# Ledger of designs, part 98: designed miniproteins, single chains

Each design is a single chain, and the fold is of that chain. pLDDT is the mean over its residues in the fold that is shown.

## One batch from the design tools (miniprotein)

Design m3626
Fold by ESMFold2-Fast:
Structure m3626 (fold): chain A 62 residues (1-62)
Amino acid sequence: SRLEEYIEYFVGLVKELMKVLSKEETRKLMEEEFDKVVKRMKLSEEEAEKIRKAVEATLEEL
């Protein structure tokens, strides 16, 4: 689904950034990319919330 594709995209991006950046730096870049994608793609509040939760879960696991 579209939502699963976005979750995979953001989770993959977190994993790649975490190889070279701190958690704080990764969180800042992810916030910028997330805001840009949500606005451009007109994601619903529910879709946005699910993506945010996946990103934070991935950051906490790494």
Scores: mean pLDDT 81

Design m3627
Fold by ESMFold2-Fast:
Structure m3627 (fold): chain A 100 residues (1-100)
Amino acid sequence: DDARVAEARARLDAAVAAGDDVVVLAERPGEPAWSDETRARLRALARETAAEHGVTVVIGEGAGRAGADAAGEGLDELVALRAAGQPLPPLVERRAAAPP
């Protein structure tokens, strides 16, 4: 979805301009699920932004609130890495498990 990728780019640009070192891209409740093409384009954009600006991008994928929950798990990992004095990776991808 071109609109989804454009919105993600605007969010990444705004975060970089604000001096943020971590940016979250997550599926949102009430929005269509990301296609494989949209996911691939968002991952490529995230890697390019991380390489150009030295930020970490967290991608959370899941239906409804599960995308935000998955992104939260990725953020928790980054907090643990920072506390351990470890370097932050350029990209953290988290996908919600299928419901039981």
Scores: mean pLDDT 79

Design m3628
Fold by ESMFold2-Fast:
Structure m3628 (fold): chain A 80 residues (1-80)
Amino acid sequence: SLIDQILEAFKKLVDYFKENLPEEEYKEWIKRVVRTLLLYAKKHLSPEEVEALKERILSYFEENYPEVVEDVKKIIDEVL
């Protein structure tokens, strides 16, 4: 699906930031990209698709980048 393609691109971008940027800088860029993606989703996706995307983003960070999970949850609460 389009959502799966968007999420795959998003995950690659997040991984790139983690591998190539200093700790404080990669966290800030991750937060910016999460906010941008959620704002786009809120405008262009159905409520059900937004909820599914939210859950998949949270699961991804909980599994791969637990250190930013609380920041991601805060952005989700602020945007959605």
Scores: mean pLDDT 82

Design m3629
Fold by ESMFold2-Fast:
Structure m3629 (fold): chain A 76 residues (1-76)
Amino acid sequence: SEREEQSRRTEELLRENEELRRRHEEAAREAQEYGKKADQLAKEGGTREEILEYISETARAVLEMIKAISDARALS
């Protein structure tokens, strides 16, 4: 029935929303961790190449966070 189809679609949207929330949280954690590593290397006299690598990874994680938010908004 149409009601059963609507219930299934609602459950699918809730699962997709939970998956996107989880991906956002994971990307946020990665951004924080890579950012901390970049800061630590800068303070401890790490190489420019090592620092730039962790900055690049932080930027990648931030972009994934933005993408997850965008994808979640598209579901509404």
Scores: mean pLDDT 79

Design m3630
Fold by ESMFold2-Fast:
Structure m3630 (fold): chain A 98 residues (1-98)
Amino acid sequence: LPVGVITALELGVAAAVIAANADAVAAAMDAINAATILAAVALALATAASDAALTAAANDVLALVAAAEAALAAGDLAAALALATAALAAAEALLAAA
């Protein structure tokens, strides 16, 4: 009900931002998708190794992904791209250390 109305408004803002800034939105979404995949791999490795610290770090990357998705939904492309890029860098660092 209220959540559905808020989501519809967010989608409306996102659609307008996508139409005006297609390349920037695509770049942010690509980084979000890459970070999500790498974080999932890190979480799978953490589970196999029973590594609580790696699990926590992978969850921190997923929190950055969620923040980037929220920024994108709000139409803040600069924040979305910065958060998505930070998430991707953090995910790559985790896999390099694993």
Scores: mean pLDDT 74

Design m3631
Fold by ESMFold2-Fast:
Structure m3631 (fold): chain A 71 residues (1-71)
Amino acid sequence: MDPEAQIQELVETEGVPEEAVRLHHEAVLLYPEDPERARRLFEEAYELTLKHLGKEVTEEDRRELAEALAK
């Protein structure tokens, strides 16, 4: 399936910033080759999404994300 189409659907459906969705997609592609860098991209995408929604990123949010990345 077209990754750009999936990114567009998430932007329209969830109202997340397109940049955050793109960073998440890049992290998924990078994960097999550089998991450490991919993890940082996932964290950046998550923080951008929460900031867009007017929410503060907490230490707990960062911990939950790290665990979700199969940490």
Scores: mean pLDDT 65

Design m3632
Fold by ESMFold2-Fast:
Structure m3632 (fold): chain A 92 residues (1-92)
Amino acid sequence: LLAAGLAALDAKDYAAAIANFKAAIAALGSDNTIALAGLGSAYLGLSDYANAVAVYKAILAIAPNNTVAKTNLGSAYAALGDTANAAATLAA
């Protein structure tokens, strides 16, 4: 599941990546930050910024100082036109 999700990301098969990372989260627990990071990356690859925001917020609830998650959350907010939340996320 996790390895299959990572392989799908490398292949840019974002739909398969999402399915495999969701299955990995169900099997390994919702606090698995590797599976969550992969899921967030897959949503960004699909330009599904609303779901990417939800995933990166979940990562930051577990790991508040995760710089990659902060950067990606800010980028997803900016892509949605949410400039205020993008600025607040990047400043934190």
Scores: mean pLDDT 78

Design m3633
Fold by ESMFold2-Fast:
Structure m3633 (fold): chain A 93 residues (1-93)
Amino acid sequence: SSQMQQLRQRLDGIVNQLRQISLTQPRSMQQQVYRFITSVQVSVYYADRGDIDRARQVYDNARRIADDTSRQNPSLTPILQQMIDIVDQIIQT
């Protein structure tokens, strides 16, 4: 649907923004951000294929990584939360 396409385009833009921000971070934080982005992308992949149960399991893992990342670097909290919210919307659609 056009709504799903718009959500995916918004997510892709934010993923690219987070990748750029991560380049200014220590190597350990870059690896954690990479794990987060991978979990987000895998969750969306399962949602796109209609595997909502697996999408939710991977989404829950992405949320845990986001929470850990936010505790270590609170400046990333808004962008991580925005990505989590968009993935939740994608799964619900």
Scores: mean pLDDT 89

Design m3634
Fold by ESMFold2-Fast:
Parts: structure tokens; sequence; C-alpha cells
Structure m3634 (fold): chain A 96 residues (1-96)
């Protein structure tokens, strides 16, 4: 689930495992986008929550990063999380 992957990204980022945290955040965002593509309201809500956690996980990875690779992974995860939130928000907006 996107939320579980996003929570793992936050956990890894906070633990100083920036590259792994950023990658987990990117995976959470990808799963959130997949769930949004299912076209359900529950999927859209899951995509927004997963995207929010991916953004948080990416930012935690950037904060803990001691290398350019860690910063790059964290930024990538955060940007992907924003994209997933946008896709989920668009689907929810269509149903509002």
Amino acid sequence: MAVELGEEGVRLGRAGRAVEGGRAAAEAAAEAARVAAEGTEEGAREAVRGGELALRGGLEAVRSAESVEGVTAGVGGAIAGIGAQFEGGLLLGRKA
C-alpha cells in the first residue's frame, strides 16, 4: 500500500538512511499513482495520503542526507509525492 511505503520512507529518512528513504518515498509515490489510476474515490484518497507521506519521506531523506545521492533521492521522492497528491486531488475534484 502507498501509505505503508510512505511510512517506511519517513522511518528510513529519520534513521539517517537517506538514499533508502528517498527510494522508498519514490516507490510510495509510484504506488499512489497506480492506485489513483484505478479511478475509485478510495483510490484517490489513498493516492493523496501516499503522496503526502512520500513528500514527507523525501524531505526527511534530504534532511538526513550526507551525500549528493541521498539529496537527489530525497528530492526525487518529494517531487514524485507532490505529483501523486495532484493526480489524486484531480480525481477527487471530478467527483466533487
Scores: mean pLDDT 76

Design m3635
Fold by ESMFold2-Fast:
Structure m3635 (fold): chain A 70 residues (1-70)
Amino acid sequence: SFDELAEELLAVAREHGSEEAVRLIEEAIKALREGNLEEAQKLFLRAMLLMSDEARRRAGELVRKLFELV
Protein backbone atom coordinates (compact mmCIF):
# COMPACT_ATOMS: atom_id res chain seq x y z
CA SER A 1 0.00 0.00 0.00
CA PHE A 2 1.00 3.66 -0.30
CA ASP A 3 1.12 4.07 3.50
CA GLU A 4 3.39 1.01 3.94
CA LEU A 5 5.84 2.25 1.26
CA ALA A 6 5.80 5.77 2.76
CA GLU A 7 6.57 4.37 6.25
CA GLU A 8 9.45 2.26 4.85
CA LEU A 9 10.88 5.28 2.99
CA LEU A 10 10.71 7.40 6.18
CA ALA A 11 12.49 4.60 8.08
CA VAL A 12 15.31 4.62 5.47
CA ALA A 13 15.61 8.42 5.81
CA ARG A 14 15.69 8.21 9.63
CA GLU A 15 18.34 5.43 9.68
CA HIS A 16 20.61 6.65 6.86
CA GLY A 17 19.82 10.32 6.19
CA SER A 18 19.91 13.60 8.05
CA GLU A 19 17.01 15.28 9.89
CA GLU A 20 16.75 17.50 6.77
CA ALA A 21 16.33 14.38 4.58
CA VAL A 22 13.48 13.19 6.83
CA ARG A 23 11.70 16.58 6.54
CA LEU A 24 12.12 16.58 2.74
CA ILE A 25 10.70 13.03 2.48
CA GLU A 26 7.70 14.04 4.65
CA GLU A 27 7.06 17.09 2.42
CA ALA A 28 7.49 14.97 -0.74
CA ILE A 29 4.97 12.36 0.49
CA LYS A 30 2.50 15.17 1.29
CA ALA A 31 3.00 16.70 -2.19
CA LEU A 32 2.48 13.27 -3.80
CA ARG A 33 -0.76 12.72 -1.84
CA GLU A 34 -1.96 16.16 -3.05
CA GLY A 35 -1.19 15.24 -6.68
CA ASN A 36 1.74 17.68 -6.98
CA LEU A 37 3.96 15.19 -8.85
CA GLU A 38 6.58 17.74 -10.01
CA GLU A 39 7.08 19.13 -6.48
CA ALA A 40 7.17 15.59 -5.01
CA GLN A 41 9.87 14.54 -7.52
CA LYS A 42 12.03 17.59 -6.68
CA LEU A 43 11.70 17.01 -2.92
CA PHE A 44 12.53 13.28 -3.21
CA LEU A 45 15.64 14.07 -5.31
CA ARG A 46 16.80 16.70 -2.77
CA ALA A 47 16.32 14.23 0.10
CA MET A 48 18.21 11.43 -1.69
CA LEU A 49 21.22 13.73 -2.26
CA LEU A 50 21.54 13.83 1.57
CA MET A 51 21.74 10.01 1.86
CA SER A 52 24.54 7.47 1.46
CA ASP A 53 24.82 5.61 -1.87
CA GLU A 54 23.23 2.44 -0.41
CA ALA A 55 20.37 4.37 1.26
CA ARG A 56 19.82 6.38 -1.96
CA ARG A 57 19.45 3.13 -3.94
CA ARG A 58 16.87 1.77 -1.47
CA ALA A 59 15.01 5.11 -1.34
CA GLY A 60 14.97 5.31 -5.16
CA GLU A 61 13.21 1.94 -5.47
CA LEU A 62 10.61 2.95 -2.86
CA VAL A 63 10.02 6.34 -4.55
CA ARG A 64 9.49 4.57 -7.91
CA LYS A 65 6.87 2.26 -6.32
CA LEU A 66 5.11 5.23 -4.64
CA PHE A 67 4.78 7.05 -7.99
CA GLU A 68 3.26 3.87 -9.53
CA LEU A 69 0.43 4.11 -6.94
CA VAL A 70 -0.52 7.71 -7.86
Scores: mean pLDDT 85

Design m3636
Fold by ESMFold2-Fast:
Structure m3636 (fold): chain A 72 residues (1-72)
Amino acid sequence: SAREKLEEAERALLEGDYEKALKYADEALKQKEELTPEQVARAYLVRAQALYGLGDFEKALEDYKKAQELLA
């Protein structure tokens, strides 16, 4: 499920596995209709942190902005 993918992404991020965190966050966001707005924001935040860890700062900032809009 999208929720399971989000949980896997968050776990991968905590382990410092940025590629895995990015992959699972992408999979969760492809099924965002199954997620609450808070869970969608969490998926964007995980993806932003993974992208930052991989050096893709521009895409990371875009995802931070999307998460902020959902939680504001």
Scores: mean pLDDT 88

Design m3637
Fold by ESMFold2-Fast:
Structure m3637 (fold): chain A 87 residues (1-87)
Amino acid sequence: MGRVYIRTPPGQWRDILAPLVDNPEALDALTEPGASADVTIDGVPARVEQLSDAELLIETAAEDLDKVVATLSSTPGITVLGTAVER
């Protein structure tokens, strides 16, 4: 499984991520730290977990990680903090 940790400006993550996901209504489940939602990012199935008001964890298949990271890193307001792959 692939993981990417991202940071946005505090309180801005929903507005920044909504255009990147096919089902932005799923992000409404991310109301508190530890909450998670299943999304699709540029056609890639992923799981988003809220770590804080400014930091999120995105999990996807290891083979899709590079595509998700490319989408996130090219998005204004998103800083990629790190990635991890469990093979």
Scores: mean pLDDT 82

Design m3638
Fold by ESMFold2-Fast:
Structure m3638 (fold): chain A 55 residues (1-55)
Amino acid sequence: MLARAVKDVPVDTPALLAFKKGDILEVLREYPDGLLEVRKDGRVGLVGRDAVEFL
């Protein structure tokens, strides 16, 4: 499942992926608390659901 970043996210913690608005992310898992496990350029990490738009 693909999602597009709707805002820039700098990396503040090791568990979060840094990305820019417009980046395409592969969604691997959605957690009930609003976190997504995503893959970008071979890297896997967490992102807030508010930071992406599902495609």
Scores: mean pLDDT 75

Design m3639
Fold by ESMFold2-Fast:
Structure m3639 (fold): chain A 59 residues (1-59)
Amino acid sequence: ELEKEAEENLRRLEELLRRSREIVERDGSRESILEGASEGVLAIGSAVKAVVLRKEYER
């Protein structure tokens, strides 16, 4: 169960990153994305990990 939820969250994150990249390639600057993506990915990854661990702890 936890693995399935983690995979879904990871896949959703990947899709969001892909869409974000497509938007930048279309209308934005890549330099800005590199900085934002680095911090964003770390923050999101940390949050996702905390949520997954919390759910496992409760179950």
Scores: mean pLDDT 63

Design m3640
Fold by ESMFold2-Fast:
Structure m3640 (fold): chain A 70 residues (1-70)
Amino acid sequence: GLPSTLAKLTEEQRKKAEELNNEGNRLLKEKKYDEAEEAYLEALKIDPAFYEAQVNLGVVDIVKALEKVV
């Protein structure tokens, strides 16, 4: 069956992933895209199924690509 890795995360690991996602959100608002990307990636290393962090990482990648063209 598909691995249910998320169900095995400790409360501490989940909180750390959430904190990193929140840090990434703050950095993104400050337009610190490289730092925001790093924070989301660290959250996903802890919880690879963290949907919000996955979406936010995608947003950072798009914004960085658009700023490079403009």
Scores: mean pLDDT 77

Design m3641
Fold by ESMFold2-Fast:
Structure m3641 (fold): chain A 69 residues (1-69)
Amino acid sequence: GATALEHLERARAALAAGDVAAAAQHVGRALLEASGEAREHLEAALRALGAGDVAAARAHVERAIAALS
């Protein structure tokens, strides 16, 4: 299966394309694979997407990628 990082790269691409539904799906899948600091940022990203705050979601996805790198 895909790693948390692979799911997050797909989420990043979906957000860049304006596909919020695909981004939420990829963040949700990354959350199942992630732990620690990365998981906290992914939980925040899902909350932001649910609230329609795309800018906050982008920021949290980038922080999760940094935590896994």
Scores: mean pLDDT 84

Design m3642
Fold by ESMFold2-Fast:
Structure m3642 (fold): chain A 77 residues (1-77)
Amino acid sequence: SEYDRLLVEFARRWAELQEKAREAEANGDTEASKRIYEEMLRDLREALKKAEQYGMPKEDIDLLRRQIEEVERRLAA
């Protein structure tokens, strides 16, 4: 389904962004790391909006909310 395809694409993009963030952090590039986390936050918020729209299980919605909180904490540091 379109929803399943979206979920797979989101997971792939999320993994790529996490890898890029780790690389930036390893290089001491805090500004690049910050920009990547900002992109991750935007993607997570869109994913949450779609998850709520499509009626995803509460457990999956709660996981997205926790991921948003984690990224927000990293950006606030």
Scores: mean pLDDT 80

Design m3644
Fold by ESMFold2-Fast:
Structure m3644 (fold): chain A 61 residues (1-61)
Amino acid sequence: SDTIRRAAAHDLRREALALGLSEEEAERLAQEFAKEMETIPVSEVRALFERYVARARELVA
């Protein structure tokens, strides 16, 4: 599941940048997401990803 978690963190960083976050904010958000992913089962990764995308949207609003 390391491959899945790494891909999800990479996808979140790209989504955050696409939404208009700075590279520093996108990297920070992706690192927080990656750390939190270590505490949850793979079945919850999608829901966590969607919550972090919502946080990125809030940060650019």
Scores: mean pLDDT 84

Design m3645
Fold by ESMFold2-Fast:
Structure m3645 (fold): chain A 86 residues (1-86)
Amino acid sequence: GPGEEELEKKLEEMLKRAKELLKKAKAGEIDPEEAIKELEKIIEEVKKLLEWAKKYLPEPVIKKLEEVLEELEKILEEVKKYKEEK
């Protein structure tokens, strides 16, 4: 439905932003600390969406949100590892 399509697009944009932050941090174009801060903001926004979705959306959409959150957390850990190695 329309709400699912809008949510999916928003999640795709959030994942794209997260992947861009990782690439820029690894390229030295952005401070890894700034990348971590922005990724944590994205993760908190997805967590809020997941809490809302659990009340109003069907199980497959909730599962998709959980999968996106897991991918975002993996990206955050990758940036943290890069910062520790630098």
Scores: mean pLDDT 83

Design m3646
Fold by ESMFold2-Fast:
Structure m3646 (fold): chain A 70 residues (1-70)
Amino acid sequence: AEKYLEEGEKAFKAKDYEKAIEYYEKALEEDPNNARALANLAAAYFHLGDDERALALGREAESLATGRPL
C-alpha cells in the first residue's frame, strides 16, 4: 500500500492525475481503509474536474481519519 501511495504522489506532483488515480486505487486494493489514499484520490479527481466523486471520496477519507461523523 505505502509503495503505491508514494508512486501516486509522484504522479500527482508531475500533474499526471490519471496515473496518480491508478496508483491510489491500487493502494486502496491493499488497504481499503487508507484515509490518505482516499484523500489523495479525491484531490486527483478534483484536478480532473470530477467534483462530485472527489467530494464523496473526501467525505469517506474524513470519516476514516477522524473516527467521528462529519
Scores: mean pLDDT 77

Design m3647
Fold by ESMFold2-Fast:
Structure m3647 (fold): chain A 66 residues (1-66)
Amino acid sequence: MKLRVTHTGSVTHYTGLVLRLIGDENVEVEMEGPDTFIVTHHGSPEEAEALRAELAADPDVEVEEL
């Protein structure tokens, strides 16, 4: 699964998001802009969908499936 993730929240929330993504061994993160990431999930389809749902539930995050 490949997602475009755009952060619109505070610096504290941004730091937490980055640490969450970098801490996941199944997640590859590529910076597209200062607040925009391309996230690739290499785990199971269920784990990838759980990550997408987690990010989409965050009001300070915009998620687009690529």
Scores: mean pLDDT 80

Design m3648
Fold by ESMFold2-Fast:
Structure m3648 (fold): chain A 73 residues (1-73)
Amino acid sequence: SISAEIEKVEEETNKKKETESDEKKILIFALELLKELAEKVLEDPNASEEQKEVAKKLLKEIEEELKKLKEEE
């Protein structure tokens, strides 16, 4: 009985760790997509100076977030 409870706790703990890892992977993926979008704005000849400045600022913030997330691994 106790052994069966321990096995259940181990399975739940492993599932939780996998979920947390998946959440980090999704966040990194989303940030990389935002980085791609910001880079596209910078490459857009129709983008205004204000839009390009916002895209540059966003890229800086995304790069810092990605570096922090990858270093926390």
Scores: mean pLDDT 73

Design m3649
Fold by ESMFold2-Fast:
Structure m3649 (fold): chain A 80 residues (1-80)
Amino acid sequence: GPIEKAIENLEKAIEALKKGDYEEAKKHLEEVVKILEENNIPLSEEIAEHLRETMIAIARGDTEKAIEHLEKVIELLKKM
């Protein structure tokens, strides 16, 4: 379903971050937002905050922090 597709794209974003490919990571994160919006799945404040912190970490080149925040998003989506 849409949540599983969002998680798949989050996992692909993490793999891109591990390779230092920030543009590919950003592309997968944009796909996550699109999947959730097209399926009318509202983001909780907690999920939205972790996604915001991920983008800040990516902009700063902080790969470890970006991955930590995305892993938390995956955990929260699995509980939905």
Scores: mean pLDDT 87

Design m3650
Fold by ESMFold2-Fast:
Structure m3650 (fold): chain A 69 residues (1-69)
Amino acid sequence: KLSIEEIKEKIEKLKKELEELEKELEELKAKPITTAEEAARLAALSLRIIGLEFEIELLEKKLKEQEEK
C-alpha cells in the first residue's frame, strides 16, 4: 500500500496533469471544430480528463480513510 505522503504526491501529480489537459481542451474548444480529427481529439481529451478525475477521487477517498484511522 502507498503511504499517506506517497498518496498526496500522486494526487498532486495527477491534479497537475488534469490542469494541463483541461487547458488543452479549452484551447481546442476556442477554435471551430470542423474536422473529424479535431472532434476525435476533443473526445479523447474529454475521456482522459474523466479518467484522471476518477483516479484522483479514488486516491482522495483512500487518503481520507488512512487519515481517519
Scores: mean pLDDT 78

Design m3651
Fold by ESMFold2-Fast:
Structure m3651 (fold): chain A 65 residues (1-65)
Amino acid sequence: SKFEKDEEAILKSFPDPELAKDIVLGLKRLWIGVKNAIEGKEPRLEPLSDEEIEEEAKEALKWFE
C-alpha cells in the first residue's frame, strides 16, 4: 500500500531508527483508535503487540481508502 512505502521513507529519513519506529507505531495506533471510535468499539483492555498493530493498522487504512 502507499502507507507501507511512506513507512519505509519515514524509517529511512530519521537519524534515530528507534525514534522513527516509535513515530510509525504511534501513527498506526492513532489510525486504529480513530477507526475503533468511529465503529463505536470499546477501548481494548490488553495492549496490542507490534504485530497486532501492523495488522489492525492495515485494516484501519483500508477503511479510509
Scores: mean pLDDT 68

Design m3652
Fold by ESMFold2-Fast:
Structure m3652 (fold): chain A 63 residues (1-63)
Amino acid sequence: MAEELAARAGELVRKAEIAHRQGKYDEASKLYEEAAELARQMGLDEVADSLRKIAEEYRKKAE
């Protein structure tokens, strides 16, 4: 897979972790969704599905 896509996915996950620590669950959810799309572009469908599930959990916490 392209190193650039992996680096971008890692950056999005890091930003999502920061948002989670700040209680910004909606922002964390969106960042995990973006990371899931990059994982799918890399052909990592199982990883993408896992990231989407994490995003959904954070969306529910943002209620």
Scores: mean pLDDT 79

Design m3653
Fold by ESMFold2-Fast:
Structure m3653 (fold): chain A 74 residues (1-74)
Amino acid sequence: MSLVERVERLGREALERIREAVARGDLAGAEAIIDEFSVEVERLLAEASPEEQARIGEIVVATFAEAARLLAAA
């Protein structure tokens, strides 16, 4: 699995967990999932090539935008 594929998987898993947390009214849990995702992505970005960093950046921006939308709708 490439770093890009790993970040895509982590983003999908994080958003699914955030949706479940928000559905339960667990906003603190949703924030903890966002923090966990951020830490893992930062670690992977440190190992990434410039090409991978660009793609990971796009995934991260989209993931945080969707997470923010889910939290705002809660």
Scores: mean pLDDT 85

Design m3654
Fold by ESMFold2-Fast:
Parts: C-alpha cells; structure tokens; sequence
Structure m3654 (fold): chain A 79 residues (1-79)
C-alpha cells in the first residue's frame, strides 16, 4: 500500500541518518560531508514520496526533518 511504502521510506531514511550521525560522532566523516549526506537522504525521500498528496507528504517529511535536525545540531556543536 502507499502507506506501507511511505513507512518503509521513512524507516530507511531514519537508519541512514543514524549512520551519518554515528560516522560523524566517530570522526569517519567531516561536518561538511555529514550535511551533504543529510541533504541527499532528504532529497531521495522527497522523490520517493512525490506520489503522495502534498499535505501527507509534508507531514511525513516533517518527521524526517526532525531526525535530520538532530544530526545538523550535533554537527554545529562539533564544527
């Protein structure tokens, strides 16, 4: 279903964001690389959710943005 696909996209994006956070925390990537990868994860999620109505899409991307903001805030703390 579209909802099952949307949940899968969000789960996969969240796991990618967690990996970016871990790699940044462990010094495996730079702050600049982490921000770039966060943007790429978000752009991919936007494309995969493009078939949803604008309001539902915005709500789901809002949830993903909250997770992305945690990575960005950590990047600001160390960069």
Amino acid sequence: SPEERARRVLREAAEELKKIYTDLKNGKITVEEAIKRVREVFERAEKELSQLDPETRAALLGQLRALADEVIEFAKEIG
Scores: mean pLDDT 81

Design m3655
Fold by ESMFold2-Fast:
Structure m3655 (fold): chain A 89 residues (1-89)
Amino acid sequence: AAAAVDAGNAAYAAQNYAAAIANFKKAIAINPANAAAYLNLGNAYKNLGNLAAAVAAYQKAIAAAQALGNSILTATASANLAATKAQLA
């Protein structure tokens, strides 16, 4: 759970986006409602240029954050989704 998110964040900071994706997927498998893990998964996919996967991850982050009432995370994921969609167009 938290350990997988921490490992993903460490990999992301090291610019090891493949390892970050693997760890965030592990965090999501443990807790499918983890909005932060979906947001970070989207960020890692975007950095690898996989914009379609980033869009899907951000949409899941928004849904999870809204279910939790987390307005800050909802706003962040929505902004990242909009920016990624603009890059796809």
Scores: mean pLDDT 85

Design m3656
Fold by ESMFold2-Fast:
Structure m3656 (fold): chain A 62 residues (1-62)
Amino acid sequence: PRVIARAVKDYTAKSEEELTLKEGDIVEILEILDGEKVKVRNLKTGKEGIVPKSVLEVLEVE
């Protein structure tokens, strides 16, 4: 199912694999990697990367 989430705070990427997010950015969760990390796509920029699950709030599950 498609999972849509919102960034609840700013996050700055710490590595090339991570994605920088701004509070309010809408993302699609592509893959759950572990208990703390998810791979997402920013729907505004089209960029993909890893972010901490704790910076996201799930809005919608299809």
Scores: mean pLDDT 81

Design m3657
Fold by ESMFold2-Fast:
Structure m3657 (fold): chain A 78 residues (1-78)
Amino acid sequence: DAALEAALEALAELERAARELAALGDEAAARLAAEAERARAYLLEHRDDPEVQALLPTLVEILRGLAERLRARAAALA
């Protein structure tokens, strides 16, 4: 399931970027990291749901974009 794998990878990237920003004192980023962990659990629980499967490509694009924005923010604060 390439789409699910891509979504899980995108969530891992988002969580990593959020944790990097959180280490610089951003409390909102700390909450984002926790939400990324919850989203991962949700996707794994609902991996066979056709509605979830249909959303995965769009979610991957959104998640990757968010991770890029968080990394840019962390770089500006470092």
Scores: mean pLDDT 84

Design m3658
Fold by ESMFold2-Fast:
Structure m3658 (fold): chain A 65 residues (1-65)
Amino acid sequence: SHMEKQIQEAFEAAVKAVKEAFPGLSDEEAERLATAGVLKAMEQGDVSPETAAKYALEYAKKRLA
């Protein structure tokens, strides 16, 4: 479905953004942060790659700072 594709694209963008910003993160850690970012984007009604990546990066900064 269109919604499933949007969620998948948002997740992939969030994983990529977190891995690029924090290259030392494991795949498991990056996927957890990406999932949190996607869930926050869904909560706000904007499941875009940009919004999911933005929130995933904010969660990563909070945990790693």
Scores: mean pLDDT 85

Design m3659
Fold by ESMFold2-Fast:
Structure m3659 (fold): chain A 85 residues (1-85)
Amino acid sequence: MQAALKVLEQMKEEGFVDEEIIELFKNDPERGLEEAIRVLEERLAREPDPEKRLRIGVYLGLLRMIRAVRRMEEDPEATRAQGLA
């Protein structure tokens, strides 16, 4: 959780996400992560600066990874993971 919060705070400092998304993440981490990913995808599609585009891409990768790990750890049934081998 701390790592995801730090990533969201970094994105807020760069103007990619609002405080509302951080508040949402603190109350509902899954919804907050989904909203942050959605906002970044929209920003990436409209971003003309290649440096900012790269940063958004890195943040998207990190958030998607965190979301996938959380889904697997907190809601393993939702990820439909099968096989104990």
Scores: mean pLDDT 74

Design m3660
Fold by ESMFold2-Fast:
Structure m3660 (fold): chain A 80 residues (1-80)
Amino acid sequence: MIPSDDETRQILQQRRDRFMQYGSPQQIQQIRQMSDQIIQLMQQGYSMSDASSIVASQYHVSGSQLGAAIDIARQRMDRQ
C-alpha cells in the first residue's frame, strides 16, 4: 500500500536531516543548489520527475544525492 503524503514526507525529512548532518559541506551545498533548481523548474510547470531528470543530467550526481535534493525540495514546497 502506498503510504500517505504525510507519512512519506516524514520519512523523507528524516533521511534529509541525517544526510545534512553527516554529509560533507560540498555535498550539502550541491544538494541545496539542486533542490533550489528543482523548485524553480516546478514553478515553471515541470513535474517533479521532469525537474529531477533535468537536474540529474546537469549535475551528474548519484541517486542518493538526487534523492536528498528531491526530499529537500518537497519539504520546502510543503512548508511554503
Scores: mean pLDDT 70

Design m3661
Fold by ESMFold2-Fast:
Structure m3661 (fold): chain A 65 residues (1-65)
Amino acid sequence: ATRLAAMNIYAVGLAFEAGGGVEVREEDGERTLTFRGVSPAEAERMAAAIREHAAALGLPPPRLL
């Protein structure tokens, strides 16, 4: 869905701004985001922002690693 693509782009943007990246994986309707090259504190902030954005779009929260 279009909202799903927007959420993925948002997550990628946050990771790049933090100086790292994010890997997006979707299997059996479950979405997992894995952060690379970011501090644990930044990963926690991004997790909170991504969950809020997902809620605003009416999407279930993704699993964050």
Scores: mean pLDDT 72

Design m3662
Fold by ESMFold2-Fast:
Structure m3662 (fold): chain A 79 residues (1-79)
Amino acid sequence: GLSEEDLKKAKELVDKARAIAEEAAAAGKPEAALMAGAAAGLGEIGLGVGKITGDGEFAVRGAEKGLELAEKAFRGELG
């Protein structure tokens, strides 16, 4: 099932993605902030589904993808 380590890791990744969205907003990059925020939201959904299903791997992978997309959004690479 969802381990405590998986839960902590997934939460850390989601928090990092959210921080990127906040940084983009502070930097005056509204498109990057919106896209990074959406990516963080996808990571949060992955974590939520992982919790409901007891799938720690799904929770972590969802959060990792959310962070990856947030980083790409910040760099303007989501085209």
Scores: mean pLDDT 82

